# Ledger of designs, part 84: designed miniproteins, single chains, continued (2)

Each design is a single chain, and the fold is of that chain. pLDDT is the mean over its residues in the fold that is shown.

## One batch from the design tools (miniprotein)

Design m6903
Fold by ESMFold2-Fast:
Structure m6903 (fold): chain A 84 residues (1-84)
Amino acid sequence: MEEEQRLQKEADELVKRMYELGEKIAKEFNVDLKKIQDSFDKMIDYIKKNSNNLEEFVEKLKEVVDGMERAYQKILERKKAAAA
């Protein structure tokens, strides 16, 4: 119902953030976007299978997305330092 709709919207937003990050990674590291998307789809499926409900799925997906965004920023910082 209304709470499920809110959680679904949050899940959709997290998936969008993952794909936007994937596009940035593809451009920055000259990687095939399709390969990144396939990896993300597998990761999303894994989280769904290991979640008991939609709330847990959203919570786990958020942890993964936040972790990936943090890792991407660290890689960019290291790349910039190495280029100095």
Scores: mean pLDDT 81

Design m6904
Fold by ESMFold2-Fast:
Structure m6904 (fold): chain A 87 residues (1-87)
Amino acid sequence: MSEEQKGEDLIALVDILVRRLAGLARRHPEDAAMRALRDEFLALRDQLKQALANKDWATFEAVKAQVDALLKRAAERERELAAQEAA
C-alpha cells in the first residue's frame, strides 16, 4: 500500500472519529472537553490533508503522532462518560 493510501486511510479514520465525538458532544452539551477534542481532531485533519497534498512526510508523521495521542485521550474521555452514565 502506498504512503498516500495510508494517509488517506488515516484522514478517513479521523473523519469517522470527529462524527462520533460530535454525537457525544450533542449528548453531553455540558462537557467542554468533548467539544475541545472534536475541534482538535478537525485542526489535525486539516494539517494531515495539507501535508499529504504537499507530500511532506516529515510533517505528516509529526501530525500523525498528535492524532495518535488525541485518539488515546478521546477513548479515555469516552470511557469516563460511559462510567458516569452507568453509575
Scores: mean pLDDT 75

Design m6905
Fold by ESMFold2-Fast:
Structure m6905 (fold): chain A 87 residues (1-87)
Amino acid sequence: GNSKEYVEGDYKFVASGGEGGAGAFAIALGGEAEKGTVGGGSVSGEKSGEHEVLIEAEDGTVFKATITLEVKDGVATVKGLEAEKVK
């Protein structure tokens, strides 16, 4: 599929590609099914290479997600995803 996942601490990051670009979002991890998406962002799919998105969680934690894209014929394919805590 056109998606990648990355786990950092109590969060799972998911990046998905498609026409026009890619998006990434964070999901809070835990034993509770009620936890869901806590933040996200999108990047333009016009250019291949590494793109950065800042994702802010409800607790004020900020992550920098780095999405590696390959863009062909207007479609962005996610080749890599990493996230690091920046705040």
Scores: mean pLDDT 70

Design m6906
Fold by ESMFold2-Fast:
Structure m6906 (fold): chain A 71 residues (1-71)
Amino acid sequence: SEREIRERAVQRLLRAAGDEIHEAMLNGDYEKAAEVFRKAAEALRPEMTPEEQAALDRIVDGFEAALKAAS
């Protein structure tokens, strides 16, 4: 299902970069949080199915939009 694909993308991202993103956000460094998120997403891309890559792209876009709104 779309939800299962999305959950796999989120879990891979959080495992790879969750701690760094969390620390950047605690420091109020939203630009760094977005950069770490993008870099982690790009690093994970080759190991993912096309469906997971599409879900990852939507998650990255959503996160960047949320950070821009918070800034």
Scores: mean pLDDT 79

Design m6907
Fold by ESMFold2-Fast:
Structure m6907 (fold): chain A 75 residues (1-75)
Amino acid sequence: DEEKIALILELGDEYDIPEIRRYVDAGWSAREIAKALLDSLLFRGAPEEDIRAVAERLIEAGVLSEEEVREVLAE
């Protein structure tokens, strides 16, 4: 879905995660890239508020389910 890819590119730029653009270029699915985006924020030690804001936007856009977000954040 083009709108989902546009959102994840926007989030990657907003939170300075250059890997996101590379994943899009490699043909990864929006779901796979969204999980990588959350993993990158967790690995970086981003504030909980930022992680929550990104997760909420991904859920609202239908990129990830609440269950999928919970699984990523549990790792």
Scores: mean pLDDT 81

Design m6908
Fold by ESMFold2-Fast:
Structure m6908 (fold): chain A 100 residues (1-100)
Amino acid sequence: VLSPEELRELAKEALEDPSKVQEKLDKLVETIAVSKDKEVREAAVESLSEIASESTDPEVLQKTLEAGQRALAVAPDDIELILKLIGTILTAIGNLLDLE
């Protein structure tokens, strides 16, 4: 499983190279699904939120929205994590609408 620092690096890489965003998003979603470490899960959600808030690419935002929805479906029963994922989804939607 990736460390919190490695998860933050995935967000940076996704923002720097949109062509590789899907593989980075998939790794973040997998980490949320399988990690037993709360700090690691929170870092993965924060990384998704960073991509959702910082990206100006509609395709990246669309893929991040879809990744957030997938993460929400597979997230453990952790209400704070679920609320953060909902926040990430809403941020991605808001930014997509702003790019219209």
Scores: mean pLDDT 82

Design m6909
Fold by ESMFold2-Fast:
Structure m6909 (fold): chain A 64 residues (1-64)
Amino acid sequence: SALFLQLMQDFKLHPTVAGAVEAAMKELGLQALTTDVIQRAMEFLRAMELNQDTLAQAEAQLNS
């Protein structure tokens, strides 16, 4: 997608991060590409990804 390509080219995001930011922007209903909005989406995604990974690890340990 054009948004994904812009995130990689203009903001120098890694492909994985660019895809996650694109998904988060769609989830949050954000359509305008501004540096401020993208930075907020990245910060939000970092917290969410860390929480998701931590929860997955905790669940695996509990089920073992």
Scores: mean pLDDT 65

Design m6910
Fold by ESMFold2-Fast:
Structure m6910 (fold): chain A 86 residues (1-86)
Amino acid sequence: PLPVSEIAPQSDAQWKEQFYTLLAREIELGSSREEIRANAERFLELLRKHGVPEEVIEELRRDAEEALTLPREEALRLLHQRLQEL
């Protein structure tokens, strides 16, 4: 089950922070690309249910797919950069 905090209203920036943090964690743990993609899509579905705009969801999906094409160190750099831009 999801933590109680996940059902509370959040800003788009807070959802983006959680998404990039999730991806970075999965990559650091050595999860497979298939597992990371599945977890990313589940999280994006959650964002849709909470009213996050489709433009933001598509941006996050593109960043996730880009990270999955990069070596671990470069993927983590990309995600950390996105977090710093929030």
Scores: mean pLDDT 79

Design m6911
Fold by ESMFold2-Fast:
Structure m6911 (fold): chain A 63 residues (1-63)
Amino acid sequence: GLTGEEALVAFQRIVRGEYGDDVEEAVKMLQRMFALNVDGIAGPETLEAVESFLRDHNQDPSQ
């Protein structure tokens, strides 16, 4: 699984539209961690799950 810092970096790259193979793999890893459908697409459900995870790990997704 990803650490809180790794999840924050992946989230920031996603919201900037920086989609590459490395970001897709991070999204798939997050989807596996949250028991979501593993499609590598950062849709609203995936982004909401990541934001909740970051808040639980004292990371601010808005920075």
Scores: mean pLDDT 73

Design m6912
Fold by ESMFold2-Fast:
Order: sequence, then structure tokens, then C-alpha cells
Structure m6912 (fold): chain A 66 residues (1-66)
Amino acid sequence: MESKIQALIDAGVAGDLEKTRQALLDLGVDEERAEQVAEGIVQSRDPHVIRGITLMLLTGEEQDLR
């Protein structure tokens, strides 16, 4: 799991939208959300932001936002 998170961070920092979206799909994120989140990640290109988003998606972001 951590290796998939690192792949997402690396792709996002590089600004690679396709690889970022694929890494989100590999983490089990829905395709629609993966597209939206991938755009934000590659626009930010901030590893701290990318890591935070990834952890929220895996640990129940929706639980607090409900």
C-alpha cells in the first residue's frame, strides 16, 4: 500500500496527470473522483498536499465531511 502512495506522490509532483489518475485507481479510488483529485494533485505538485489527500482517501475522508 505505501509503495502505491509513493507512486501517486511521485506522479503528482512530476505533473503527470495520466499516471496520477492511474495511481489513484490502483488505490481503489472511484474513476470519477480519481479524475477530479488527479487534476488538483498535478496543479498543486506539492508533496505535502498530495500525501494529505491520499491519506484522507484511504482513512475515511467522507466520514468527517458527512
Scores: mean pLDDT 74

Design m6913
Fold by ESMFold2-Fast:
Structure m6913 (fold): chain A 94 residues (1-94)
Amino acid sequence: SAKEAQKAELMAELLRRMLARVLMEAGGLPAEEAERLATELVELFRTDPEAARARWEALVAELRAADAARLEEAMRAAVEAERPRAEEAYEALA
């Protein structure tokens, strides 16, 4: 249904925003580069979820090796920033 398609798109956008924030804060990437990579990863998740997971795992490993504390803080901040949108999406799904 159109409603299910909209919910899927909202969740994809939420994930993209969270990934971009982590790439900016932990990876030190410029906003445009972080948004591009986050978009590519989300699209890869739609076509090849296993490849997407492998790419994310490799990226997380590199970021953790560089600065584990910064990565953990960036991940927490990304979740906190997007929590209101996530709650709205869950309410729309109910």
Scores: mean pLDDT 80

Design m6914
Fold by ESMFold2-Fast:
Structure m6914 (fold): chain A 100 residues (1-100)
Amino acid sequence: MYPSDEEIEELLEEFFDYLDKDGSGLLDEEELREMLALLNPKRPEWSDEQLKRAMEKLDKDGSGVVTKEEFLEYMKKVLSTLSDDQRQALLDEIKKYINS
C-alpha cells in the first residue's frame, strides 16, 4: 500500500517543480514558506517557530535557497517520521497540487 521509494521521489520531484514557479531549479525562502504552510495549515504540531526550524533544516548550506536534492532529502526525512496514514495523507495532498 505504501508507494515505493522511486514513486515517492517522482512525486516529490513533481511537487518541487510545482513550487519552482520561475523554473530556476531552486526554491527561495518565500516558496518554501508557502510549501510548509500549504502542507500543514491544519496540523497542531506546526507553529511559526517550527516552520522556521524546518526552513533552517532545509537550507543546510545557509545560501538562502534550497536545491532539489536538499528538498528531496528533507521531505523523505519528514515522511520517515510519520505514520502510514499520515504519509498517505501528505502524498495525497501533494498529488492535489501537482495535478491542479
Scores: mean pLDDT 69

Design m6915
Fold by ESMFold2-Fast:
Structure m6915 (fold): chain A 70 residues (1-70)
Amino acid sequence: SKFEELYKRFIELGDEAVEKLSPEQLKELSEFVLEKIQEVNDVPEEKREEAYEKFLKEFEEKVKELIEKE
C-alpha cells in the first residue's frame, strides 16, 4: 500500500540520520518528529494519509538540512 511505502521511506531516512548526524542534531530531529506526529494524529482518518505524506516531505527536508550543515 502507499502508506507502507511512505513508512519504509521514513525508516530509511531515520536510519541515514542516525548514521550521519551528531547526538545534538538527532535530539533536534527527535523533537521535530514528536511535534509533527502530534499534528498528524489530530487529523481525521480520511485525511491522515495526506497528512503523513506532508510530514514525510518535511522530515526528509529536515534530515537533508541537518546532514548538509555538517
Scores: mean pLDDT 79

Design m6916
Fold by ESMFold2-Fast:
Structure m6916 (fold): chain A 98 residues (1-98)
Amino acid sequence: SKRAEQLAKLLKSQGIEISEESSEEEYIEALVKAGIPEEVAREIVELVFSADLSPEARLLAVAEIILIASEMYKAGASKEEILERAREIVEAVLEEEK
């Protein structure tokens, strides 16, 4: 979708490179580069990969989570708050594929 491509391009302009072909470890590294602690990044990626998402939808979900979760973390949000927001994003992306 154009949205996934636009978000990936925006993140690349910030030095974060992700694609539909990105592995779990590459997505974890992208989240860590965005300022998310590694343990939280791993749980986010496990959540995303446990969902029945296409590679394009997975890219969209991770890109949106990077943008939102990095700002939440900087604002002092807890791990639990960040993971709940990640769940909401994954559910929204799943509904858009229906």
Scores: mean pLDDT 82

Design m6917
Fold by ESMFold2-Fast:
Structure m6917 (fold): chain A 71 residues (1-71)
Amino acid sequence: MSEEELAALKAIAEIGQAFHDAYSTGDLDAAKQAIRDTAEKQVAELRSKGYEKAAERVEATADGILADLDG
């Protein structure tokens, strides 16, 4: 994998971990907020490194998870 692809996968794993930690109490609203906050932080970090493709992939992944949780 490229460095950028690995960075995207690590960011997605961070989002998954944040969701799991927040949702462990059954609070779906807290879990959704954890996804939003973590995705925003990870996307900003990736963009600061010039990893625009990784940032877009992470945003799309977070948006997809949030849409599934709302549907």
Scores: mean pLDDT 82

Design m6918
Fold by ESMFold2-Fast:
Structure m6918 (fold): chain A 70 residues (1-70)
Amino acid sequence: MTPLEAWLRAWEALLRGDYDLAAEYFAKMEELMKDPSQKKDAERTRRLVLTLVEGRPGESLSQSRWRLEG
């Protein structure tokens, strides 16, 4: 699986309301990215997506899943 493929699947899951699956694919995408700059761009994108999710329900318990461990 490529980072782009994982990212597209994450967005598909997010659009259908499957936040657990979306978070898993975002984590997979970041795992597949080898370059630090690409990982930072992925983190920035994840943060924007989280903002959109939180803007709707007012809170998101999946927030902690959208992080890359050190």
Scores: mean pLDDT 64

Design m6919
Fold by ESMFold2-Fast:
Structure m6919 (fold): chain A 60 residues (1-60)
Amino acid sequence: SKVEEEAIKIARDYVENEGFSPSMAALKAGLILYYEQGVSRDEADKAMEAALKELEKQGF
């Protein structure tokens, strides 16, 4: 989904530019979506999980 794509983009940026671990970057992406973009908690949680899985798949 578009929300999951945005979460992956945010999480990747934090891993590559801020030195976050994949799990911390995925959590940060979920928090941004929930608090700043008004995404529901359930949708933000799913997007966070999708971002973590994608980062792990890419070898981060």
Scores: mean pLDDT 86

Design m6920
Fold by ESMFold2-Fast:
Structure m6920 (fold): chain A 74 residues (1-74)
Amino acid sequence: MLRELERWALELLEKGLKEVKEATAGLDPTDPEAIAKRKEIAAKLLAEVEATSDDPLLKRVGRLIAWTIENYMG
């Protein structure tokens, strides 16, 4: 159970960070455009998690991952 949750969480985080790195390539991390792109990617991932599971634990982990992606500074 924990190993499966860990794998899912890491895959979700890696997907989000990859999208952030690609979308913000060449931008300063504090640039308003970079901040907006991180927020958009985080919101999309959170919406996907909320749509796929009614499990409170998965939703909490999804929110933590979304927060991490939104606040990624490079």
Scores: mean pLDDT 78

Design m6921
Fold by ESMFold2-Fast:
Structure m6921 (fold): chain A 90 residues (1-90)
Amino acid sequence: SVRNRTLLLFLVLSASSEVYVAEKMLNNNKLTKSQLQQVKSDLQGMQAQLKDAASKNSSDLSPKEKQLVQATLSKIDQTIANLTSKINSM
């Protein structure tokens, strides 16, 4: 439905914003391990929600929107991996 498509695109925008914040935090050497673990947990939650929404609403998405969803999921995966590496180095 149009409403489900709009919700999914809102999740993409929200996830992209959180990824941007997480990338800025990765470049900040003054952050605690606990703060980085919280951001990782938040991104994992958003990743799960976006995967679920994309799975349930794939037929409502244009090819460009499907590409945007996949690009966003890929970027979340990369950011979680980078956060995990930084946490493990602390």
Scores: mean pLDDT 83

Design m6922
Fold by ESMFold2-Fast:
Structure m6922 (fold): chain A 87 residues (1-87)
Amino acid sequence: SLKTFSKRPLTPELTKENAIFYIPVIEERLKTETDPELKRWLLINLAELYLIVDDKEGAKKVIETLEKEFPNDPWVKEEVKRLKSKL
């Protein structure tokens, strides 16, 4: 089921410089993250950061990872639709 999105919007509050710094931090965290809820959240944020820096190919790869790892997650499906609308 669709859930209320209560997370702070990253795009209006982050500059491209901040996004560039956060991308490698999130990628390093994802290498060791085993919590599926946190991994899902980190991947969605990583895709948003790639979009902020106008790396559409990076964003697409992260979206593909979300679809592969969470194929039956209705929240991930809605977030993927939203992210693809920005490509």
Scores: mean pLDDT 79

Design m6923
Fold by ESMFold2-Fast:
Structure m6923 (fold): chain A 61 residues (1-61)
Amino acid sequence: SPEEALRARLDAIYAESTALEQEMRAKVAAGQLTPEDEAAYHRRLEALVAEANRIQDELDA
């Protein structure tokens, strides 16, 4: 169903957000974090949050 597809996408967004946080944390711990990595992290996280909010609005409709 469309609702099942939206819930699956939301789960995928949360999984990607968790993986992205873990990757960034690992780079910080290794002393390998660049300004480019940090900027890319924030851009991707912002996009994921925006998509999750849109999906949640559709599910709450």
Scores: mean pLDDT 87

Design m6924
Fold by ESMFold2-Fast:
Structure m6924 (fold): chain A 100 residues (1-100)
Amino acid sequence: MKAVEEAEKLAKEFQEKEVEARRHLEPEEYKKKLLELQIELLEWALKNEFNKEALLIVLRAAGNVPVEELEEIEKTGDVEKAREKIEEALKKKKEELKKL
């Protein structure tokens, strides 16, 4: 599906930017940049995606959600639960970024 292709592309771009940040930034600057990149990907998904596979790609890349929870969403196909996990991750990461 087109949604899955877009999610895979953005997740790959996120991973490339994350690797570059890790290589070139000091630990504190890297942590801030990582949060900014994760927030950007999560916000994109929450605004644009309603496909289970696309949401799982984003959660796996940027959500820091336990594997067991991701597996449950994959088995049930629960798009609403996937979106709820994105919202939870986004709120937590925005709060953490404000503390830096």
Scores: mean pLDDT 81

Design m6925
Fold by ESMFold2-Fast:
Structure m6925 (fold): chain A 80 residues (1-80)
Amino acid sequence: MVDYSKMTPEEIAEHSEKLLKETKELVDKNPDNKELILLYTAMSILTAGVLFEASLGRREEAAELAKQLDELYKEAKEIA
């Protein structure tokens, strides 16, 4: 897993956006997979939360949301 303790809020935000983008590519390859689409939607909401916390300089809060995003990303790869 990524070590968020060494990352800035900006780096946490960039990493979260990367995971969301990679999940969108999985959705585009699997357009009929409703579970994957729902996971992507949940990840979009969490990514918005990470970006919000990061914009306020709240590194620990951004990291907590990003860890949840990591778990959903792992699940998305398993069902894609």
Scores: mean pLDDT 85

Design m6926
Fold by ESMFold2-Fast:
Structure m6926 (fold): chain A 99 residues (1-99)
Amino acid sequence: MVERYKEELERLARELVEKGVPLKEITRRLFERTDELVAKIPSQEDRQRLVSFTVALVLRIIGDQVQEILDLRRKAAAGDEKAKEEAEALVKKMKESGK
């Protein structure tokens, strides 16, 4: 039972990430769905397992998004420096071509 609910939560998380939904909204929707599913679980241990799974899933999404932001910032900084170097090279080439 809990495994089907975990699969449902993972599918929901994937759909929301793919649609570009903000992290705050993803977190809210995952916990709202978890609360609905927990209400259907008679076992206290299985309820705890599902809640723990949702927490781990949210932390994984946060970690992935933080890494993507860091990678994008590094690429943007590297791209800006190359653009500056190309601009400086073009200015130098124009100065050497213009007497």
Scores: mean pLDDT 73

Design m6927
Fold by ESMFold2-Fast:
Structure m6927 (fold): chain A 100 residues (1-100)
Amino acid sequence: MEELVKKADELEEKARGYMRQGKFDEAVKLYEEAIKLYKEALGEKDPRVADTYAHLAEAYLQLGEFEKAKEYARKAIELDPDNLLARYVLEKVEQKLKEK
């Protein structure tokens, strides 16, 4: 269990690095792998799963994948209603869907 968490933490850290570099497609792949490992180690309702869904949603928002960004932001909010990043992503997606 602890080894899976450590690997997931390393993937999440690397994904955040890719986000800072504008490499959003690479960040998505690493966040998706981190979520799988966190779910396996900690269960689907752990706050780390919620946080990683929020970051995945942000990456999809940056890619213009608004439906996926909305889906994963909502998943993060379902697990953690106080997740500020997930709420921010959801608001930004809804704003962009109203733009011409």
Scores: mean pLDDT 86

Design m6928
Fold by ESMFold2-Fast:
Structure m6928 (fold): chain A 61 residues (1-61)
Amino acid sequence: TAAERLAQGESPETVRRQLADELADQSPPPQSPEEARQIIEQNDQQAQKQVDQAQQQVKKS
């Protein structure tokens, strides 16, 4: 999980990139350049939210 990677000393930026890559692997292949852009933006936003939540969990520990 994102929290485990942060607890192991990974930077938030590195963890965000790893999560975005994992989300991209699970996303359907884009049928157009515009769809590809939307998928990338959504995956980046979702990865950032997961990192933010994981940082809160790590700080509480």
Scores: mean pLDDT 77

Design m6929
Fold by ESMFold2-Fast:
Structure m6929 (fold): chain A 64 residues (1-64)
Amino acid sequence: SAAADAAHAETQARIDKLYEEALKMSVEEIKKRIEEAKKNAGSAQARIDYAAFTKALEEKEKEL
């Protein structure tokens, strides 16, 4: 639906913005943020954090 598509796009934009910020962090800091997000997995923000930081970690590990 158009409403679901809009909600998905908004969530993806938030993930993308946080991903760009996460790329400026150290690998150790990203790993700590992922662990914290896993502990708070019930929150919408923690799910966004988990998605953004895991993508950033994968990207940084490819550059090593």
Scores: mean pLDDT 80

Design m6930
Fold by ESMFold2-Fast:
Structure m6930 (fold): chain A 60 residues (1-60)
Amino acid sequence: SQLAQLLALLDLVTSVGSAESFVKLLPANQDGQTVLQALLQRFPQSAAALQAAYAQRPSD
């Protein structure tokens, strides 16, 4: 259920800036990793930046 909700929110991400903000909200689990992979497919030129944002996301 969480994965389905995250994928629905992913459909609203239309820019790299929105994607970077969105990855910082992703959970540290398989659902978050799945959504990150979907974002990497949508923004392949920004893959390194998105992966870095996911790794550096705040604890809160």
Scores: mean pLDDT 74

Design m6931
Fold by ESMFold2-Fast:
Structure m6931 (fold): chain A 87 residues (1-87)
Amino acid sequence: SELLELIEKRFAEMVLAAETLPREEFLALAEQLLDELIAELKSNGLDEAAELVRQFRADLRRNQPSAAEFRARVSELAKRIAEIIEK
C-alpha cells in the first residue's frame, strides 16, 4: 500500500528526529508530522486510524518520551494502523 509506505516513512523521519534533534525541535516537528498524518488518514476515510494518531499525539505532549521510548511507541502505533488499513 502506497499509503502504508508513506506512513512508515513519516514515522522513520520522526524517530530520526527524536534521536538527532534537541527535544524542543523534535517535539515541534513530531507534532507537525502527526497533524499531517491525521489529515492524510482522514482524507482516505481512515477515521479510526486518524483517532489512534490523535491519541498518540496527545500522549506525546503529556509524557514527552525518550528517543528509545518514542521508537517503541511508534512501532506499536504503526502495527495498529497497518491492521486497520489491511481490513
Scores: mean pLDDT 83

Design m6932
Fold by ESMFold2-Fast:
Structure m6932 (fold): chain A 64 residues (1-64)
Amino acid sequence: SSETQRYVDLLAEKLGLSPEQKAQLLDLALRAQQGDEQADLEFNDLVGQAAVEVNKELLEKLAS
């Protein structure tokens, strides 16, 4: 749906993802919405890894 596309676009922008990663997230999100549990796990793993990198950057700045 158009809402799923907008959500993935916003995530990609906020997490600094490449166009290829954004396309992968959209595919995973659409499959997860249809009950694909593996796609749901992969979607959350990709988003989680990107968020961890953003958090590490922030923590390193606070440690200085």
Scores: mean pLDDT 81

Design m6933
Fold by ESMFold2-Fast:
Structure m6933 (fold): chain A 83 residues (1-83)
Amino acid sequence: MKLSLEEQAELLKEEIKKKLEEGDEELNKTVEAISEVLGVSKEEAIEFIVEVLKEMAEKHRPPSEEVQEIFRKAEEKVREEEK
C-alpha cells in the first residue's frame, strides 16, 4: 500500500547511499557540494536533501529562499568542477 512520507524519506536515503556506493559521480558531486556549502558531513548533507524534499511534499510549497540559495551554490560548485 502507499508509503508514509517518513517511509518514503527513509527509502530515498537508502537509494542515495546505494547510488553513491555504485559510483554515481553526479550524485556524489552534488552531495559533496552541499556538504561543503553547509559545512557538514556527507551523511548530514544527505539528510538535509531528504528533509527538504519531505517538507516540500508535506507543505506543497517550494523550498525557502535560504534552501534555494544552498542548492544554487551547490549547483555552481558542480558546474565549476565539470567544466
Scores: mean pLDDT 75

Design m6934
Fold by ESMFold2-Fast:
Structure m6934 (fold): chain A 88 residues (1-88)
Amino acid sequence: SKRDQLIEVVDELLDKLEDWLKKNNGSAEQQMALGALHLAAETSRVLNMEPEEFYRIMRGTLEAVKELMPEVGELIDETEERMREIVE
């Protein structure tokens, strides 16, 4: 389903962000941002949101994370584009 594809895309991003933080000795603030993103993603799953609602909520969260982690901005932009392609 579109929902399952969105979940997969977000999970791939979370794995890549975890790897980046480990490799680059990410700051405490960046580690907290990743934790917040995990919580937002899991909450969206539990609430069984429609694909378009999931996308809107996650997009807002990803933009906030991008401000805290500009070094991974391209990865976040790629993830948002993949999510947009799934819902459109």
Scores: mean pLDDT 82

Design m6935
Fold by ESMFold2-Fast:
Structure m6935 (fold): chain A 127 residues (1-127)
Amino acid sequence: NAEEIERLKRKLRELEQRLEQLKKVYLTKKRQEIASLERKMRADNTEKFNESLSEQLKKDIEEYKKLEKEVNELVKKFNNALKEGNFEEAIEIIEKILELAEKYERPFLFRKAEEMIKKLREALLNL
């Protein structure tokens, strides 16, 4: 059905646009965070700064581990959806990865979304 293929292609374009918008927002926010961190490094003594970084790093590692497990399960579901020709489910999974990327702002989430979008595009070209 040509109409269904065009609808799926439109959804893919929407996902690509959302990813690019989220990447732009992330880069702007990270530049501001770096500037803030540099100001804090100049204001705080070395010991206080190092203690704060150690605590934040432990929290960041635990968050990453939880997200990585969730993302790995979503990737498995995505690959199964593509294999079954369930492009609607594949799109929904990419949307969930983009929601996680917006919430947690982790570079690996943008990379996973990009990889999944590429695979979906290639699958749709074979229709």
Scores: mean pLDDT 82

Design m6936
Fold by ESMFold2-Fast:
Structure m6936 (fold): chain A 71 residues (1-71)
Amino acid sequence: MEEEIEKLKEELKEKLIEMGLSEEQAERAVRALENGDGATLAVLVAQSGADDEQIKEISEIARRLAELLGL
């Protein structure tokens, strides 16, 4: 469980950086999601100019991570 959560956090962070977010912005988005604040992630993704495919990938990772965190 803990190992899977950590891997999903890293995968989400890497995808956000790939989309043009800074490491600090990506870490902030992941931390906010862990605290039940999906709005911060949504705002940062919108500001990144991500395409529909990238948004779907991010949403799927975020959804799976939220489910494992009990959010």
Scores: mean pLDDT 78

Design m6937
Fold by ESMFold2-Fast:
Structure m6937 (fold): chain A 91 residues (1-91)
Amino acid sequence: SLEEELEKLVEEMKKNAKDKEKAQKYLEEFIRLARPPLREYLRTVRKLPEDEVERRVELRERLWEVELRKWQGADPAEVEEKVREIVEEWK
Protein backbone atom coordinates (compact mmCIF):
# COMPACT_ATOMS: atom_id res chain seq x y z
CA SER A 1 0.00 0.00 0.00
CA LEU A 2 1.02 3.66 -0.34
CA GLU A 3 1.08 4.02 3.46
CA GLU A 4 3.51 1.07 3.79
CA GLU A 5 5.75 2.52 1.04
CA LEU A 6 5.82 5.94 2.74
CA GLU A 7 6.61 4.34 6.14
CA LYS A 8 9.47 2.37 4.55
CA LEU A 9 10.91 5.55 2.98
CA VAL A 10 10.78 7.34 6.37
CA GLU A 11 12.67 4.43 8.00
CA GLU A 12 15.26 4.47 5.18
CA MET A 13 15.74 8.25 5.62
CA LYS A 14 16.29 7.76 9.38
CA LYS A 15 18.74 4.85 8.85
CA ASN A 16 20.68 6.80 6.19
CA ALA A 17 20.36 10.28 7.78
CA LYS A 18 24.18 10.70 7.98
CA ASP A 19 24.52 9.88 4.24
CA LYS A 20 23.25 13.24 2.92
CA GLU A 21 22.97 12.16 -0.75
CA LYS A 22 21.17 8.88 0.03
CA ALA A 23 18.84 10.52 2.60
CA GLN A 24 17.99 13.29 0.10
CA LYS A 25 17.07 10.70 -2.58
CA TYR A 26 14.70 8.96 -0.13
CA LEU A 27 13.16 12.35 0.77
CA GLU A 28 12.64 13.14 -2.95
CA GLU A 29 10.93 9.75 -3.50
CA PHE A 30 8.76 10.31 -0.37
CA ILE A 31 7.69 13.74 -1.72
CA ARG A 32 6.96 12.26 -5.17
CA LEU A 33 4.61 9.64 -3.64
CA ALA A 34 3.03 11.88 -0.94
CA ARG A 35 2.35 14.97 -3.11
CA PRO A 36 -0.60 13.66 -5.24
CA PRO A 37 -2.74 12.34 -2.31
CA LEU A 38 -1.96 15.53 -0.34
CA ARG A 39 -3.17 17.69 -3.26
CA GLU A 40 -6.33 15.57 -3.58
CA TYR A 41 -7.04 15.88 0.17
CA LEU A 42 -6.60 19.68 0.09
CA ARG A 43 -8.83 20.03 -3.01
CA THR A 44 -11.62 17.55 -2.15
CA VAL A 45 -11.75 17.42 1.67
CA ARG A 46 -10.48 20.93 2.57
CA LYS A 47 -12.04 22.44 -0.63
CA LEU A 48 -9.20 24.93 -1.09
CA PRO A 49 -8.63 26.88 -4.35
CA GLU A 50 -5.71 25.69 -6.54
CA ASP A 51 -3.33 28.51 -5.50
CA GLU A 52 -3.86 27.64 -1.81
CA VAL A 53 -3.45 23.90 -2.55
CA GLU A 54 -0.04 24.52 -4.19
CA ARG A 55 1.05 26.93 -1.41
CA ARG A 56 0.20 24.38 1.31
CA VAL A 57 1.88 21.53 -0.61
CA GLU A 58 5.08 23.66 -0.75
CA LEU A 59 4.82 24.40 3.00
CA ARG A 60 4.32 20.68 3.80
CA GLU A 61 7.36 19.77 1.66
CA ARG A 62 9.42 22.33 3.63
CA LEU A 63 8.23 20.66 6.88
CA TRP A 64 9.37 17.24 5.58
CA GLU A 65 12.79 18.73 4.67
CA VAL A 66 13.10 20.23 8.20
CA GLU A 67 12.27 16.81 9.72
CA LEU A 68 15.10 15.18 7.70
CA ARG A 69 17.52 17.92 8.87
CA LYS A 70 16.48 17.14 12.48
CA TRP A 71 17.45 13.46 11.96
CA GLN A 72 20.77 14.71 10.45
CA GLY A 73 21.64 16.45 13.76
CA ALA A 74 20.31 19.99 13.31
CA ASP A 75 19.86 21.98 16.56
CA PRO A 76 16.45 21.06 18.09
CA ALA A 77 15.75 24.74 18.92
CA GLU A 78 16.47 25.82 15.31
CA VAL A 79 14.27 22.96 13.99
CA GLU A 80 11.40 24.02 16.31
CA GLU A 81 11.71 27.66 15.16
CA LYS A 82 11.67 26.70 11.44
CA VAL A 83 8.58 24.52 12.03
CA ARG A 84 6.84 27.46 13.78
CA GLU A 85 7.69 29.81 10.86
CA ILE A 86 6.30 27.36 8.26
CA VAL A 87 3.15 26.60 10.31
CA GLU A 88 2.50 30.36 10.76
CA GLU A 89 2.53 30.80 6.94
CA TRP A 90 -0.50 28.41 6.82
CA LYS A 91 -2.62 30.94 8.80
Scores: mean pLDDT 85

